Designed miniproteins, single chains, continued (4). Designs and how they scored, part 6

Each design is a single chain, and the fold is of that chain. pLDDT is the mean over its residues in the fold that is shown.

## One batch from the design tools (miniprotein)

Design m12177
Fold by ESMFold2-Fast:
Structure m12177 (fold): chain A 97 residues (1-97)
Amino acid sequence: KQALLERAEELVRKAEEAFEAGKLEEARRLMKEGLLALLEADPSLLEELRAFVARSRAGIPVAEAQVKKNKADEHKLEAQKALLAAAEEAIAEWEAA
């Protein structure tokens, strides 16, 4: 379980670096893998991850309104959408297993 936590932390850190570099597809993949490793190490985190998805989904329309006023925020919106998609995919794969 410790090895899974270390791998999850490494994958999440690499995903954050990829988001900062604008590599959204790579960041989404790395984040999904990191979240799956985290759930394997501690399945009780599933409820917290579901809560994160609900909060993030509620925030998307607000972020979209900001992008309409300032195009410079478009990259941040795309990163948030990629993170939300990664979390949703991780939950779906975990529940299907």
Scores: mean pLDDT 78

Design m12178
Fold by ESMFold2-Fast:
Structure m12178 (fold): chain A 82 residues (1-82)
Amino acid sequence: MYRVTVEAEVTDPVRAAELLMRAMAEAAELTDVRVRVSADTVTIEALVPDEAAARRVAAAVEETAKANPDIIKSVRVRIEPV
């Protein structure tokens, strides 16, 4: 099992959280999902079953950020075994 942590600098935190959550959920089955929204940042943490799922989530998040540069200014993805 792996923990995926997504930290995004955003201009529209509500829309960014929606887009990132959708991308993550479409990429892999997520458990223990935690979302933190601030004025200029969105942090999403989730557990995924394996490293391949974690990599799919990371790729989906990065592609979502690239597709929405006006909403998501930057994104960092951290993958940790648990």
Scores: mean pLDDT 88

Design m12179
Fold by ESMFold2-Fast:
Structure m12179 (fold): chain A 80 residues (1-80)
Amino acid sequence: MKVEELIEKIKNSTDVNEIKKLIVDAIRTSTDPEEIAKILEAALKHPDPEVQEFAKSLIEWLLKTNPEFEKYLKPILEKY
């Protein structure tokens, strides 16, 4: 699935469990920190607080475990 299609699904879905699975699968399968950052930013913009908190927790985990993500994720956390 293209990143743009995944972002659109996250933005338009109301199923929290589906959104969480889409995000986790993207992190598991993508090797591009920029793509992962775009997906997580879409989740942070989602109106559901549970989706927003899940995205924040994943961003914090990625910043601790993958230093290469800092350039992409730190600016996003500062906005949200």
Scores: mean pLDDT 80

Design m12180
Fold by ESMFold2-Fast:
Structure m12180 (fold): chain A 80 residues (1-80)
Amino acid sequence: APVFEVEIDPSLSPEEQGLKAFEILAELARATFKDDPEFVARVDELRAQMLANRDDPAALQAIFNEFATLFEEEVARRKA
C-alpha cells in the first residue's frame, strides 16, 4: 500500500507541520523520479516558491496543490 511514515514534530504550528510534510514529500518525489530531470526541476522550483511564500498561507496552499497535481500526473504517465 502507498503509505509513508512521516515524523513531524507535533509541537510545531499547523503551518510549520505543513511545510515539513511538503519538504518530506518533495524529497521523496525527487528521489523516486530522479531519472526525469524536468520533473526534478519543477519540484525544485515549487520548493523555492514555497520558501519565498512561507508567510502567505494562500500561496502555500496553491503551491502544495500544484505539487500534488504534478506528482499525480507523473505517476499516471509512468503507468501508461
Scores: mean pLDDT 73

Design m12181
Fold by ESMFold2-Fast:
Parts: sequence; structure tokens; C-alpha cells
Structure m12181 (fold): chain A 78 residues (1-78)
Amino acid sequence: GLRDQIERELARELRRHSRPHPMSFTPEARELMVDFLERHPRGLAAVPPLVAAAVRLARQAGRDTVTVEDAEAAISAV
């Protein structure tokens, strides 16, 4: 279904940003991003800018994990 496609695209896009260090989502951040994208008019086309914003915020905080706070801020930026 659409949620499975969104989860696969989020994981795929995150892998593009996982250099030099692996990046991950918390389960809560992933669910928030999936819920947002499922309701987004652009759908899967919103995945790259959302993931880029969330990863940037996590890295600015010195983390290799995207938290709910990073996801919320990234959603507000796209």
C-alpha cells in the first residue's frame, strides 16, 4: 500500500544521506514522517526534501538519529 511505499522511499532516501556515518530514524520520527507524507499532496515527491531537512537538523545537533523534534521541524520547513 501507499504507507509501505512511503516507508521504502524514506529508507532509500535516508541511505543517500548515510555517509560518512549511518543515519537512522527513531520509530516515532518515522511514523510522524509517514503520516505527513500520506496526507501530502505531492506524496512521494516530498520524500527527498523532507529527509534532507530532517538529516540536516539531526546532524546540526550532533546526532546520527532523526528524532521526533527533528521530523516536526523538517515538516515545518517543507
Scores: mean pLDDT 85

Design m12182
Fold by ESMFold2-Fast:
Structure m12182 (fold): chain A 90 residues (1-90)
Amino acid sequence: EEIKYTPEELNRLLDAVIDEVDNFAELLKKEGYPEEIIKLVEKFRQAMRDKNVEELEKILSEIKEKAPEDVYNLIEFYANTALKILKQLE
């Protein structure tokens, strides 16, 4: 029923999501967003790299509380993708 990905394919998809979040953090820096928001996005990227689902969910909640809606909406999209990948890798 669901598309089965290999661990190699899942890791490549996760790397692509991590790269997109890293690029987003750099754009936020260039646009002059508050350092607190940028640090949260960087922590979110690190949690994906560490494959730490609990930390990822915690940081997503902090971003929802503290970040502008546009930033949260994009990070939530990346989080949902990363969480699906990480659940298949566990």
Scores: mean pLDDT 82

Design m12183
Fold by ESMFold2-Fast:
Structure m12183 (fold): chain A 84 residues (1-84)
Amino acid sequence: MELELKNPELFAKLVEEYRPLRAAPPEEQRREIDRLLEEARKSPLDERLILAAVVSGLLASLAAQGVEPDPEWIAFLEEVHLEA
C-alpha cells in the first residue's frame, strides 16, 4: 500500500503505538484523536495520510462503543481524502 511505501517507519510505529488504544475508554481515545489531529495539521501530506488512517480506526472503535464522532474529526478525514 502507498502509505507503507512512503513512510514505513512512521506507519509501523503508529500501528504499534495506537493499536491497543482502540480497546481503551472513550475519554482516552478522544484525547488521542485530538492530539493526532493537531499533529496532522502540522504534517506533510504523506504523514497526514498515515495519521488519518489511525484516526479512522479510532473513530470506528468509538462508534462500536456507541460514541458519536465529533464533526471536526469527520471534517479532518474528509479534508485529507480530498487532498489524496
Scores: mean pLDDT 68

Design m12184
Fold by ESMFold2-Fast:
Structure m12184 (fold): chain A 95 residues (1-95)
Amino acid sequence: MEREKRKKEAREALQTELGVAEEDAERLAELLVEIEEALENKDAERLREAAERLRALIAGLDLAPEDKAALERAIQAALLPTKPPEEQRRLIASA
């Protein structure tokens, strides 16, 4: 898929399904695409950095704790249509 299309689809899903504000949805979508690219390139360092930035961004959102947890789970499910190797899963979870 094209990077631009992935970013647009992620942004729309974040806004319509999770009620994330447009500015925050764009920033989240950018990080989601970076994580997808890191997974495709098997770049564990980039994956860890992008996942850490994503977690920090979610923590900064003005959302209830339950909504933040739901957002994290929905993002992980949307990012990983194929299950990553155990090591990459641990990097995402640890970031």
Scores: mean pLDDT 68

Design m12185
Fold by ESMFold2-Fast:
Structure m12185 (fold): chain A 74 residues (1-74)
Amino acid sequence: DIAELAERLTAALRRLVAALSAALPEAAARLEALLAEVEAETDPVARLRAAMRAFVEAQELAEAAGTSASELMA
């Protein structure tokens, strides 16, 4: 179910933003902007696509800071 997958990825992105807000507030602010774009998408396919792009950018920001998105989501 695409809608369920989109919601699960959006929830994971919310957790990642929360984890980053304490350690990397500038990266968290950038991801909050992307999360707002994901949440503005009403079409499940477009929402999933936006969430996947946001997640890739989150991973790149985490790696640049010397950590990983998977560790931050644990």
Scores: mean pLDDT 75

Design m12186
Fold by ESMFold2-Fast:
Structure m12186 (fold): chain A 100 residues (1-100)
Amino acid sequence: SELEEQLAKLEERKRELEEELERLRPLITPRDRELIAEIEARLREVLESEDQGAAAEALGDWIRKQLAELDPTSQEILRLHVQLLTGEALIERLRELLAE
């Protein structure tokens, strides 16, 4: 029940993030899309890493460096996508735990 409540809250937050990203969609540049694709690829590598904690920290450092070079709109787009991707990974993990 507590895991089901956490899952429901994460799925609600995912919907909110998707709605915010849809509003920003006309402002998304090709550069933003390339950075998002790179984050998705790097996140998959983190999940496959033997040291996920260290890999996640390195990804976080890389994302912060990218954010520092972007305009405020691209920074917002990237932050929202990072939140969406991390939320999706957590939703998948909770679904696996509930299936056991």
Scores: mean pLDDT 82

Design m12187
Fold by ESMFold2-Fast:
Structure m12187 (fold): chain A 62 residues (1-62)
Amino acid sequence: MAELEELKKEAYEEGKRMAEAGASISEVGNIAIKKQMELLKEGWSIEDARAVTEALMKGYYE
């Protein structure tokens, strides 16, 4: 889905910026949980919300 791909791209870039800023894995994990909860509240499936948060973590590690 085009909208899901945009969210994943934004999350990846956010994770990358957090790594560049020196954020800890715990800080990024907390942001990922918050983002997942926000997406679920907006009506996204748990699978799609997880895909977005996985993109965030991938951006952080790369």
Scores: mean pLDDT 81

Design m12188
Fold by ESMFold2-Fast:
Parts: C-alpha cells; structure tokens; sequence
Structure m12188 (fold): chain A 64 residues (1-64)
C-alpha cells in the first residue's frame, strides 16, 4: 500500500536527500507501468499521494 511504502521511506531515510531518492525509487516501477499505458495523469496523482503519505507519517511520529 502507499502507506507502507511511505513508512519505509520515512524509516530508512537518513536525511532529506535520501528521502527524495527513496521517493523516486519507490515511484519508478509504478510510473513506468502507467507511462506505458499512457496514463501520465495517474502517475502524477500517485506521486502526490505518496508525498502526502510521507508528510502524514512524519506528522504522526512527531505526535507520538
């Protein structure tokens, strides 16, 4: 799920650069699949959803 991927990114990232790298890597396979189908809007939406999930998990960690 997107939440599981976002949690892995937050847990494994050591800094902002690593977080960005892990985000790109997590989206690479889904974006390739969607691009082959010509579904670029869905690829953009998926990227936005993952970024939002990462922010939400970081917020939850601060509230814990």
Amino acid sequence: SIEEIAREIVEKSKNTAEKSRLLVEALMEPNKKLAKEGNYEEATALSRQLQKAVIEIEREEKEK
Scores: mean pLDDT 76

Design m12189
Fold by ESMFold2-Fast:
Structure m12189 (fold): chain A 67 residues (1-67)
Amino acid sequence: MVELIKKGLEAIKNGEKLPEEELKKIQQAVQEFGALVRERGLDDEELAALDEDEFLELVEELVEEAE
């Protein structure tokens, strides 16, 4: 999950064109992360205010807590 989200963010930042199969995997990982965010009661507006590094740190924290 974390690696797919990182790959997606890096591709957006670099303007990289990803294959459809990779986009589907990234999209699924984002949906799974979104479910964790909702379960924790986090504000979507607060998430949107995070920079890339802060966002990735939050992803790692929530995924680690879910394990």
Scores: mean pLDDT 71

Design m12190
Fold by ESMFold2-Fast:
Parts: structure tokens; C-alpha cells; sequence
Structure m12190 (fold): chain A 65 residues (1-65)
């Protein structure tokens, strides 16, 4: 597993504080700081990050390198 994949998965597990399998809007600023990326507006409008979003976040982290 690439370092970016491990970082994104680790952040997801950390910010899924209630263990429900998603990151709520209230954690988005902390998630952006942890990953060093800006979340797409579509994710902010939806108000949750789910496991289906993780490949896209990995791509953003890799593009930021």
C-alpha cells in the first residue's frame, strides 16, 4: 500500500469518530489539514466523506506531491 493510501485510510479512521463509516462535515477542516489538500466542493456540499471517496482523496494527495 502506498504512503498516500495509508495516510488517507488513517485519516478516515481517525475522523470517523463514531465508527459509522463516514466523516461528517464538522471534521472536514481537520481532514484537509491532515492530508494537506482541499476537499472538492461537491464533497463539502454533500456534507460527508464515505469510503467510496477515498480513491479520489488518494489521487488528490498524490497530485499534491
Amino acid sequence: MEAAERRVLGAFLRFDRDGRGYIPREEFAALERELGVALPEALRERGVVTPDDLPGLVALVLAAQ
Scores: mean pLDDT 78

Design m12191
Fold by ESMFold2-Fast:
Structure m12191 (fold): chain A 90 residues (1-90)
Amino acid sequence: MMTEEQWRELREIVERDAELLETDEAAREEAVDLLVAAGVSREEAEAAVERVAEIARETAERLAAAKTPEEGEAIAREGLARLAALAAEL
């Protein structure tokens, strides 16, 4: 299981990435452009980036509310599973 230090670091990373996708228009557009270059339509790429930002934000909020490292690990695994499922649908 993750240590308290490890889940704190993971929470900080997820919070930073969620904030970046929500507030940094350049980072969001870069992510859209990467998906378009990979063969995804721009409309689908925009929807996917928005969904990634939503998953990241929800995961960050849940990690912030976690009471134990075990809860943090479970939340992180669920977030990664949601991202993997989204990638499989593209």
Scores: mean pLDDT 72

Design m12192
Fold by ESMFold2-Fast:
Structure m12192 (fold): chain A 89 residues (1-89)
Amino acid sequence: MSIEEIAAGAAVSLAMGLALGNGMSYGIGLNGLLYVEQTLGQEVKEKIKEVAEEAAPKLREALDKGDLDKVQEIIEETGKKAEEIAKKA
């Protein structure tokens, strides 16, 4: 698994955990961010965390409306942004 894939997974898991109030998804996201911090540094970790925090309210709104297409779009966008941040590090 590449560091870019770990960053994407961490951002998506953290965003889902925040949006749903799911402690397990939140924990998985935090563990992934810790690995990103150890590998790429604190600044990169903070940028990926910010991506997740920006995605969470959008995911919550789409989920509340039952808009599964929008949920998928937000997940894909969140993962891609995190991958780009990790790749540029």
Scores: mean pLDDT 84

Design m12193
Fold by ESMFold2-Fast:
Structure m12193 (fold): chain A 71 residues (1-71)
Amino acid sequence: SSFKENAKKVLEAETEEFLKEITNPEMKKRLEELKEEAIKRLETETDEEKILEILTETLSRMRHLVAEDKE
């Protein structure tokens, strides 16, 4: 659906921006893993509310990784 495709586009764009903020290669790998997990979850999900939940949860985890890298 277009909703799922838009969620994937947001996830890709935000991942690229977060990757620019991270300098530690291990943290970059963890960020990429979060993206891959989210995409996998989105592939089987049809409920728009759950799609939004997956996106929001993933972006929150990515923000935590960026903060952790800054320490």
Scores: mean pLDDT 84

Design m12194
Fold by ESMFold2-Fast:
Structure m12194 (fold): chain A 76 residues (1-76)
Amino acid sequence: HMEEMKEAILKAIDELEKRAQRLYDEGVLTEEEYNRVKELIKKAREAAEKGDFQAAVDYLNEAKRLIDEAVERKKK
């Protein structure tokens, strides 16, 4: 179960990284927003590799929040 949890978190990180790249390429994320998301993704991956799954999920959720806010801003 622990190895399955790590794999699930790392897969979620990879999907979020791909989404952030697409949103940056589309001009939805600014350079500053994209850099912040990349920092959070890097921290999430480092936490997951260390077995700190709570920290990994917290960083992942913060990155998702920044992406969601940027997407909503572009709709206005």
Scores: mean pLDDT 84

Design m12195
Fold by ESMFold2-Fast:
Structure m12195 (fold): chain A 75 residues (1-75)
Amino acid sequence: TSAQRAAQLLLGYMERDPELARLPLGVALALLRSTGWDPAALTEAIAERAEELRAIGRGSTVDGVAELRAYLATL
């Protein structure tokens, strides 16, 4: 589904960027929900908000990749 593609796209960004990898689950889910789980909308949102999202990740110590993977496994 498009929702699964959007979720996998976000996971891919988080796995490749050590600051994005620390995004709290609530922020990652808010990003997915605000873009309607659409891969194209998510790509644009990440491009527009890259500095904001990395700043949030820098202030976080969570394993955001692991938390998001665990959440998506419940869908």
Scores: mean pLDDT 87

Design m12196
Fold by ESMFold2-Fast:
Structure m12196 (fold): chain A 72 residues (1-72)
Amino acid sequence: MLEEARRLLLERYPDAPQEEIDRALAELPKYMEEARRRAESLTDPEERELALEMARDPVLGFRRGEEVLARQ
């Protein structure tokens, strides 16, 4: 999963410094875990399953990595 997110980041930002990519990927598991925790707190079982699927999705993880880079 993280290796997939790294490939997506490198494909989109091929000239980005390795340290910047590494920092974004280091924060990615935190955001994905937070998303999973929020999903588990949902009371609607269909909404919860969809949110859990998105939290496991490397594409959603990649988007979170982009948000981390944008904050810096």
Scores: mean pLDDT 67

Design m12197
Fold by ESMFold2-Fast:
Structure m12197 (fold): chain A 65 residues (1-65)
Amino acid sequence: SDEQELLDYVKKLLEISKVSNSGAQGGIGGEVGLLLQYAKDENYSQDVIDEIQKILDEIQKLKEE
């Protein structure tokens, strides 16, 4: 449940980033990066860690557009 709740929250942050300015996208990317580190520290499943990394990469890509 904790892994799914974190993943759902990170997915919500991605959707918010899509309608945000580049400054807000930077802040959201920073938060997702911290949440990725939290998932690694808590030894979450690799599938969850990989999905959070993918979302972080997508947010970074939005900042470059």
Scores: mean pLDDT 84

Design m12198
Fold by ESMFold2-Fast:
Structure m12198 (fold): chain A 66 residues (1-66)
Amino acid sequence: MDKEFEEMKEKLLEIAKETYGLTPEELEEAEAAIDKMIESAKAKIEAGDKKTEERVKKLKEELEKV
């Protein structure tokens, strides 16, 4: 699970940088926001939130298509 979130984070940051031309400061803010979302999602999945688990799987599948 942790490795999968790390891979998704890297792809999201790469897409954001390529698409929007973010500055280093903007990338740090984006990374912090992604980290917070990952921590929240992990906590919800550990609590048995199937909806969050399915959303994470769907996001991973969409990122694999890029």
Scores: mean pLDDT 76

Design m12199
Fold by ESMFold2-Fast:
Structure m12199 (fold): chain A 55 residues (1-55)
Amino acid sequence: SIEEKIDEIRKWGEETKARFEAWAAAQGLPAEQVQRLLDAIDRTTEGLIADAKAE
């Protein structure tokens, strides 16, 4: 269903951000760079949800 697909997309976004934050912390990345990348993941997640709803 579309709802199940949206749930999977949201889960992917959450897991991707968590894994990236852990990696970025280990690498000592500046907070501003980390924030920009997290924002990009959020935008991608919302775009995929919008695409799923349009099907």
Scores: mean pLDDT 86

Design m12200
Fold by ESMFold2-Fast:
Structure m12200 (fold): chain A 67 residues (1-67)
Amino acid sequence: SLSLDERTRKLQQQLAQLLQDPSLKQQVQAIVAQIEAFAQQLKAQGVPLDEIRQKVNDLLEQKLAEL
C-alpha cells in the first residue's frame, strides 16, 4: 500500500499531466478550485492536517475518475 505522501505525489503528477491536455484543462482547473475550497473549509473547521490531506486525496481521486 502507498503512504499518504506517495499518494499525494502520484496525484499531483497525474494532475500536472492532465493540465497539459487542452481538452481537459478547464475541467481539471475546476476540480483544483473545488479541492482547494474543500481543503480551506476543513482547515477552518479545525480538522488535523494529516486528515485534511487524506480527505483531499480521496476527493481528488474521485473527481479525476469522473473525467
Scores: mean pLDDT 84

Design m12201
Fold by ESMFold2-Fast:
Structure m12201 (fold): chain A 104 residues (1-104)
Amino acid sequence: GLSEEEARLLREAAELVKKGALYLMQGKTKEAQELAKKAIELAQKALKIATTPQGRQLAEDILRLAREVLELAKRPFTPEDIPRAIGLVLAAIGLLLDLELLEK
């Protein structure tokens, strides 16, 4: 099982990824950058304290999604980016559900 600190860090990071992707779709690219950078920091901290393969995998998955939000936020958001942003929201929701199952 995950530690309480590890679960908290992963949950906060995944929520920031979800919010960042939603902000990209609203044209709030600077706010999305700030959320993505914070998500990266939290996920990296979770990865350093992870003692289980499941914890490491979740931290790595959240890091990947956070980096994708950051990359999208470095340039003007276009309509062609909408499917990718939706995919990032759905992926973050999936990781939040995985976290809930591992916390039980």
Scores: mean pLDDT 87

Design m12202
Fold by ESMFold2-Fast:
Structure m12202 (fold): chain A 64 residues (1-64)
Amino acid sequence: GPLIDSELAKKMLEESGLNLSEEDQLYLIHALLGKSLELAKKVLEAIKKDPSKAREIIDELMKE
C-alpha cells in the first residue's frame, strides 16, 4: 500500500483530534514517514487510547 509522506502524516494527525505539544507533533510526523497507512492508523489509535504514553509509542514506531 502507499507509504506515508509528510503531508499525509500532518493530515492524519489533524483528523485524529490528538492534543499533542508542537514538539511531539513534529516527532510523530517524522516517525510516520515511510510507514504503511495501516501501521500509522494503529499508532494514532494507540495514542488516542492513552495520550500519556504518546512519547513511548512514537519511540517504538521510530525503531521500525
Scores: mean pLDDT 81

Design m12203
Fold by ESMFold2-Fast:
Structure m12203 (fold): chain A 73 residues (1-73)
Amino acid sequence: SDFEEAEKLVEEAARIAEEAEALGDKEAALEAGVALGLGAIALGVGKIIGDGEFAKKGAERGLKAAREALEAA
């Protein structure tokens, strides 16, 4: 389901955020953490309103932003 896919994307973003924190770059860690948080919020809101596409697209955007933050570090 879209919710299950969104949950996996948020879990992946969490792994990326942990990698950014491990680099010791506070700015990259903050940016990846914010990206993770926004994806998790989109998942939560999507579940509340019953919109799996909203949840999935928000989680995808969060993961992309987290990856970009890590790559820039």
Scores: mean pLDDT 85

Design m12204
Fold by ESMFold2-Fast:
Formats: sequence, structure tokens, C-alpha cells
Structure m12204 (fold): chain A 87 residues (1-87)
Amino acid sequence: SPLEEEFERAALATLLLLEEHSADPAAVVQLFQQLGQAVRNRDFATARALVEQLRALAEATGDPAAIAAAERMERLFDELVAAWRAA
């Protein structure tokens, strides 16, 4: 769906920015792999916790671009969950 594609693009943008700021890029990649698995399994509670964790990591960078990307990802995630619950 277009909303899933927008979420995936926002998640990729957030991943790339967090990798640039991280001393352990592999750990960041693992968090996004876990997020992707939770989304595929429709484990909304786990996915939400991971989105919130990634948002906190973005805020910790102090980079406005990383924060904005994570905020966009979180908004699109909430829209996606609402759309899935309405289906």
C-alpha cells in the first residue's frame, strides 16, 4: 500500500541517519530488523516499543534531521496501525 511504502521510506531515512551517529551501526540495523519482523507479524505492541526506542535514539543524537525522520516514521506507523485496525 502507499502508506506502507511511505513508512518503509521513513524507516530507511531514520536508519541511515542513526547509523551515521552510532558507534555500533550493526546494533542500529538489528533494531530495524526487529521492527520489520514485528510489523510483518502484526505485533503492534513490540513494533510501537521499537519505534519509541528509535525515536529516543534520534533525540539523543541532537541532530534535527534524525529527529524529524524519526517523528515522520512514528506518525506513519500510527497511521498504518490505525488503517490495519480498521480493515
Scores: mean pLDDT 86

Design m12205
Fold by ESMFold2-Fast:
Structure m12205 (fold): chain A 106 residues (1-106)
Amino acid sequence: DETLETARAYLRRLAEELGIALPDEELDEAFLAFLDAMLEDPDIRKRLEELGITREDIRADPALGLSTLLGILGQVAHEQNLSGEEVRALVDEWARRGLERLLAAR
């Protein structure tokens, strides 16, 4: 899955930039933690509720779930006039939060 491979590459790079050791066997756990952090954002949650999409739906197909969440983020960014830098900062914060939770669970 190209979307999943792109997300894994992104998380690996971010972990490296943050000085966090992220072995390949933990990439799936890191990805799920990243999705969970996105799902906790109030604006993302509101849009998901409006669409009738649950956290369980996102977790059942994480690659499709990520695509759905990124589409919602695009809508939120457009409505709130967020810059590309602000959108990147949000994504990086969610990913960092996911990685920190993964480390805390070790």
Scores: mean pLDDT 82

Design m12206
Fold by ESMFold2-Fast:
Structure m12206 (fold): chain A 85 residues (1-85)
Amino acid sequence: SKETAEAAEKAGEAELKASEALRKMEENKEDKELVEKLKKEYEEYKELYEKHKEEVRKKNGEIIDKASTEGMKEVKEAVEKTVES
């Protein structure tokens, strides 16, 4: 769905920004003030990534669970009809 795609895109953007912050921390490890600022950015983007990742997981899980439940019901009904014959 469009909503799932948008959540996935936001998760990807947050992951990229978190990775960039982490890389800049490694490159500037001697600048303690900059590292502290980058650490805050990393934590913020990591939380945003986890939030959007969870939104994607929840939406995908709901779709899979619904499809699985409906499919199992159809299989069970088909088996019961075969046994009744």
Scores: mean pLDDT 72

Design m12207
Fold by ESMFold2-Fast:
Structure m12207 (fold): chain A 91 residues (1-91)
Amino acid sequence: SITLTLKAMPADEETLKLTEKMIQELEKDYGLKVTREPGVGIPKDLLEPLKQSFKLLVKKGILSELHFVPGAKDEDDIWATLQQSLQQASS
């Protein structure tokens, strides 16, 4: 199993609440270990696609730990970081 690190964006209160709700669901229902740097969140439009990706990876026994760190410029940067981390873990 792998640890996945994702760059996230500085986020408003609503985005932070939605990100936290996703994290709590993944931890409680799927046993994923999640850490998040303060003030960073995932844009609303990416929450469901990312959540489904994480659920699938956990069910396959691939993903065990997830870290959200600052540094994403936009939504494309978030996806690029996910793809990069998955490529490194498969190599």
Scores: mean pLDDT 79

Design m12208
Fold by ESMFold2-Fast:
Structure m12208 (fold): chain A 93 residues (1-93)
Amino acid sequence: GPAAYELYNAGDDLEKFKEAFEKVKNEIKNISDYLVYTSVLDRPDLTLGELAIIAAAAKKFNDKRTLEKVKERLQKEFPDSPVAKFLIEELEK
């Protein structure tokens, strides 16, 4: 959706990323969105924006296993990213 596109375009701009992430949380309203977004979790080259969308969907539907996998990928693949650090902290709430 439009918020997902804003999340990709935010990149490493932490303030834009935070705004886009809140919009994505509000756009994920049904199980079809959850199934679509989480289906790509096994892809090797996921961006920060793609991981954030998967995390938002998993958190909304209480998918603890998917949240743990996203958190692990953020820690391993983006260890020096302020955006990844923000996401990890949000997923722990």
Scores: mean pLDDT 78

Design m12209
Fold by ESMFold2-Fast:
Structure m12209 (fold): chain A 93 residues (1-93)
Amino acid sequence: MISKFLDIWQELLDFLRDALLNHEEAEKELEYEENGYKIKGKAKATAEGVGSLEVVAKLNGEEVATYSLTLSLDEDNVLHLVSESSEFKLVKP
């Protein structure tokens, strides 16, 4: 599972960086299913130079992992990390 999550993350991050550096408005979605797990990833680049990436993993319909990232391209074509968050349900009481 982790390898599939990371593969989706890497592919979407590469797509997002390429779109932003080329000043393109673009969107990409990826989905994978494995033994009750469903991973959905989405990357979006805007004409304003803002990019977002989200990857969500579900197990039997329940959300078990999320990751999100926002990037911004400045006037010098430098990519800045604006925000990053991750949430996992694998915390025991």
Scores: mean pLDDT 80

Design m12210
Fold by ESMFold2-Fast:
Structure m12210 (fold): chain A 80 residues (1-80)
Amino acid sequence: SEIEKVEKELEELRAEYRALRAQHPDIDPVEDTAIGLLLAGAEVDIEIAKKYPENRDKYLKAARDALDQVREILERIRAR
């Protein structure tokens, strides 16, 4: 299902972020905070999508948009 795909993307990005932090312990605190908030927001949006099927597409889009922002931040960190 689309929910399962977004949940998998969230878990993959969480694992990727943990690996990145292990390699870059001096990560910018602002970027670190932004990643944490975006991942938490995506988790909330996925939970809403599961509980309210009539709003599923809206909240799954919001979750995907948040995960895309996480990917952009991770790529900026890697480019340094």
Scores: mean pLDDT 86

Design m12211
Fold by ESMFold2-Fast:
Structure m12211 (fold): chain A 72 residues (1-72)
Amino acid sequence: PPAGPVIYGVSALAAEDEEGRERAQRMVEDAKRSLEHIAQRTGADGVFIGKVARTPEEAERLLKEGLEKARA
């Protein structure tokens, strides 16, 4: 059966402190909701992979892993 187009969103944010991680988590959630709204309005399926890390290096790794998962 034909599936609609798929829109992928991938995000990884680094935050070293608790306040930063809470803010980053909110941003990830907002981005996910935005993608879901776009997908719903365009008749596409939306897949969002968002992660929050404690260091920039960890965030880069998670971003790369998320992109690989989106391609699989």
Scores: mean pLDDT 71

Design m12212
Fold by ESMFold2-Fast:
Structure m12212 (fold): chain A 56 residues (1-56)
Amino acid sequence: SEEVLELEKKLKEKGFYSGEIDGVFDLELREAILKFQEANGLEPDGIPDEETRAAL
């Protein structure tokens, strides 16, 4: 999906995601979201909520 593509691109630019920008929500992307949330003082639930997206 387009939302997943945007997440992959932003997380890759910030160094949290090393996988392919393919629009697939996989385990690697979920782990990247968790690490990003931890690094930014957000709730580390692996869910790309509004707060997480706003921080990206």
Scores: mean pLDDT 80

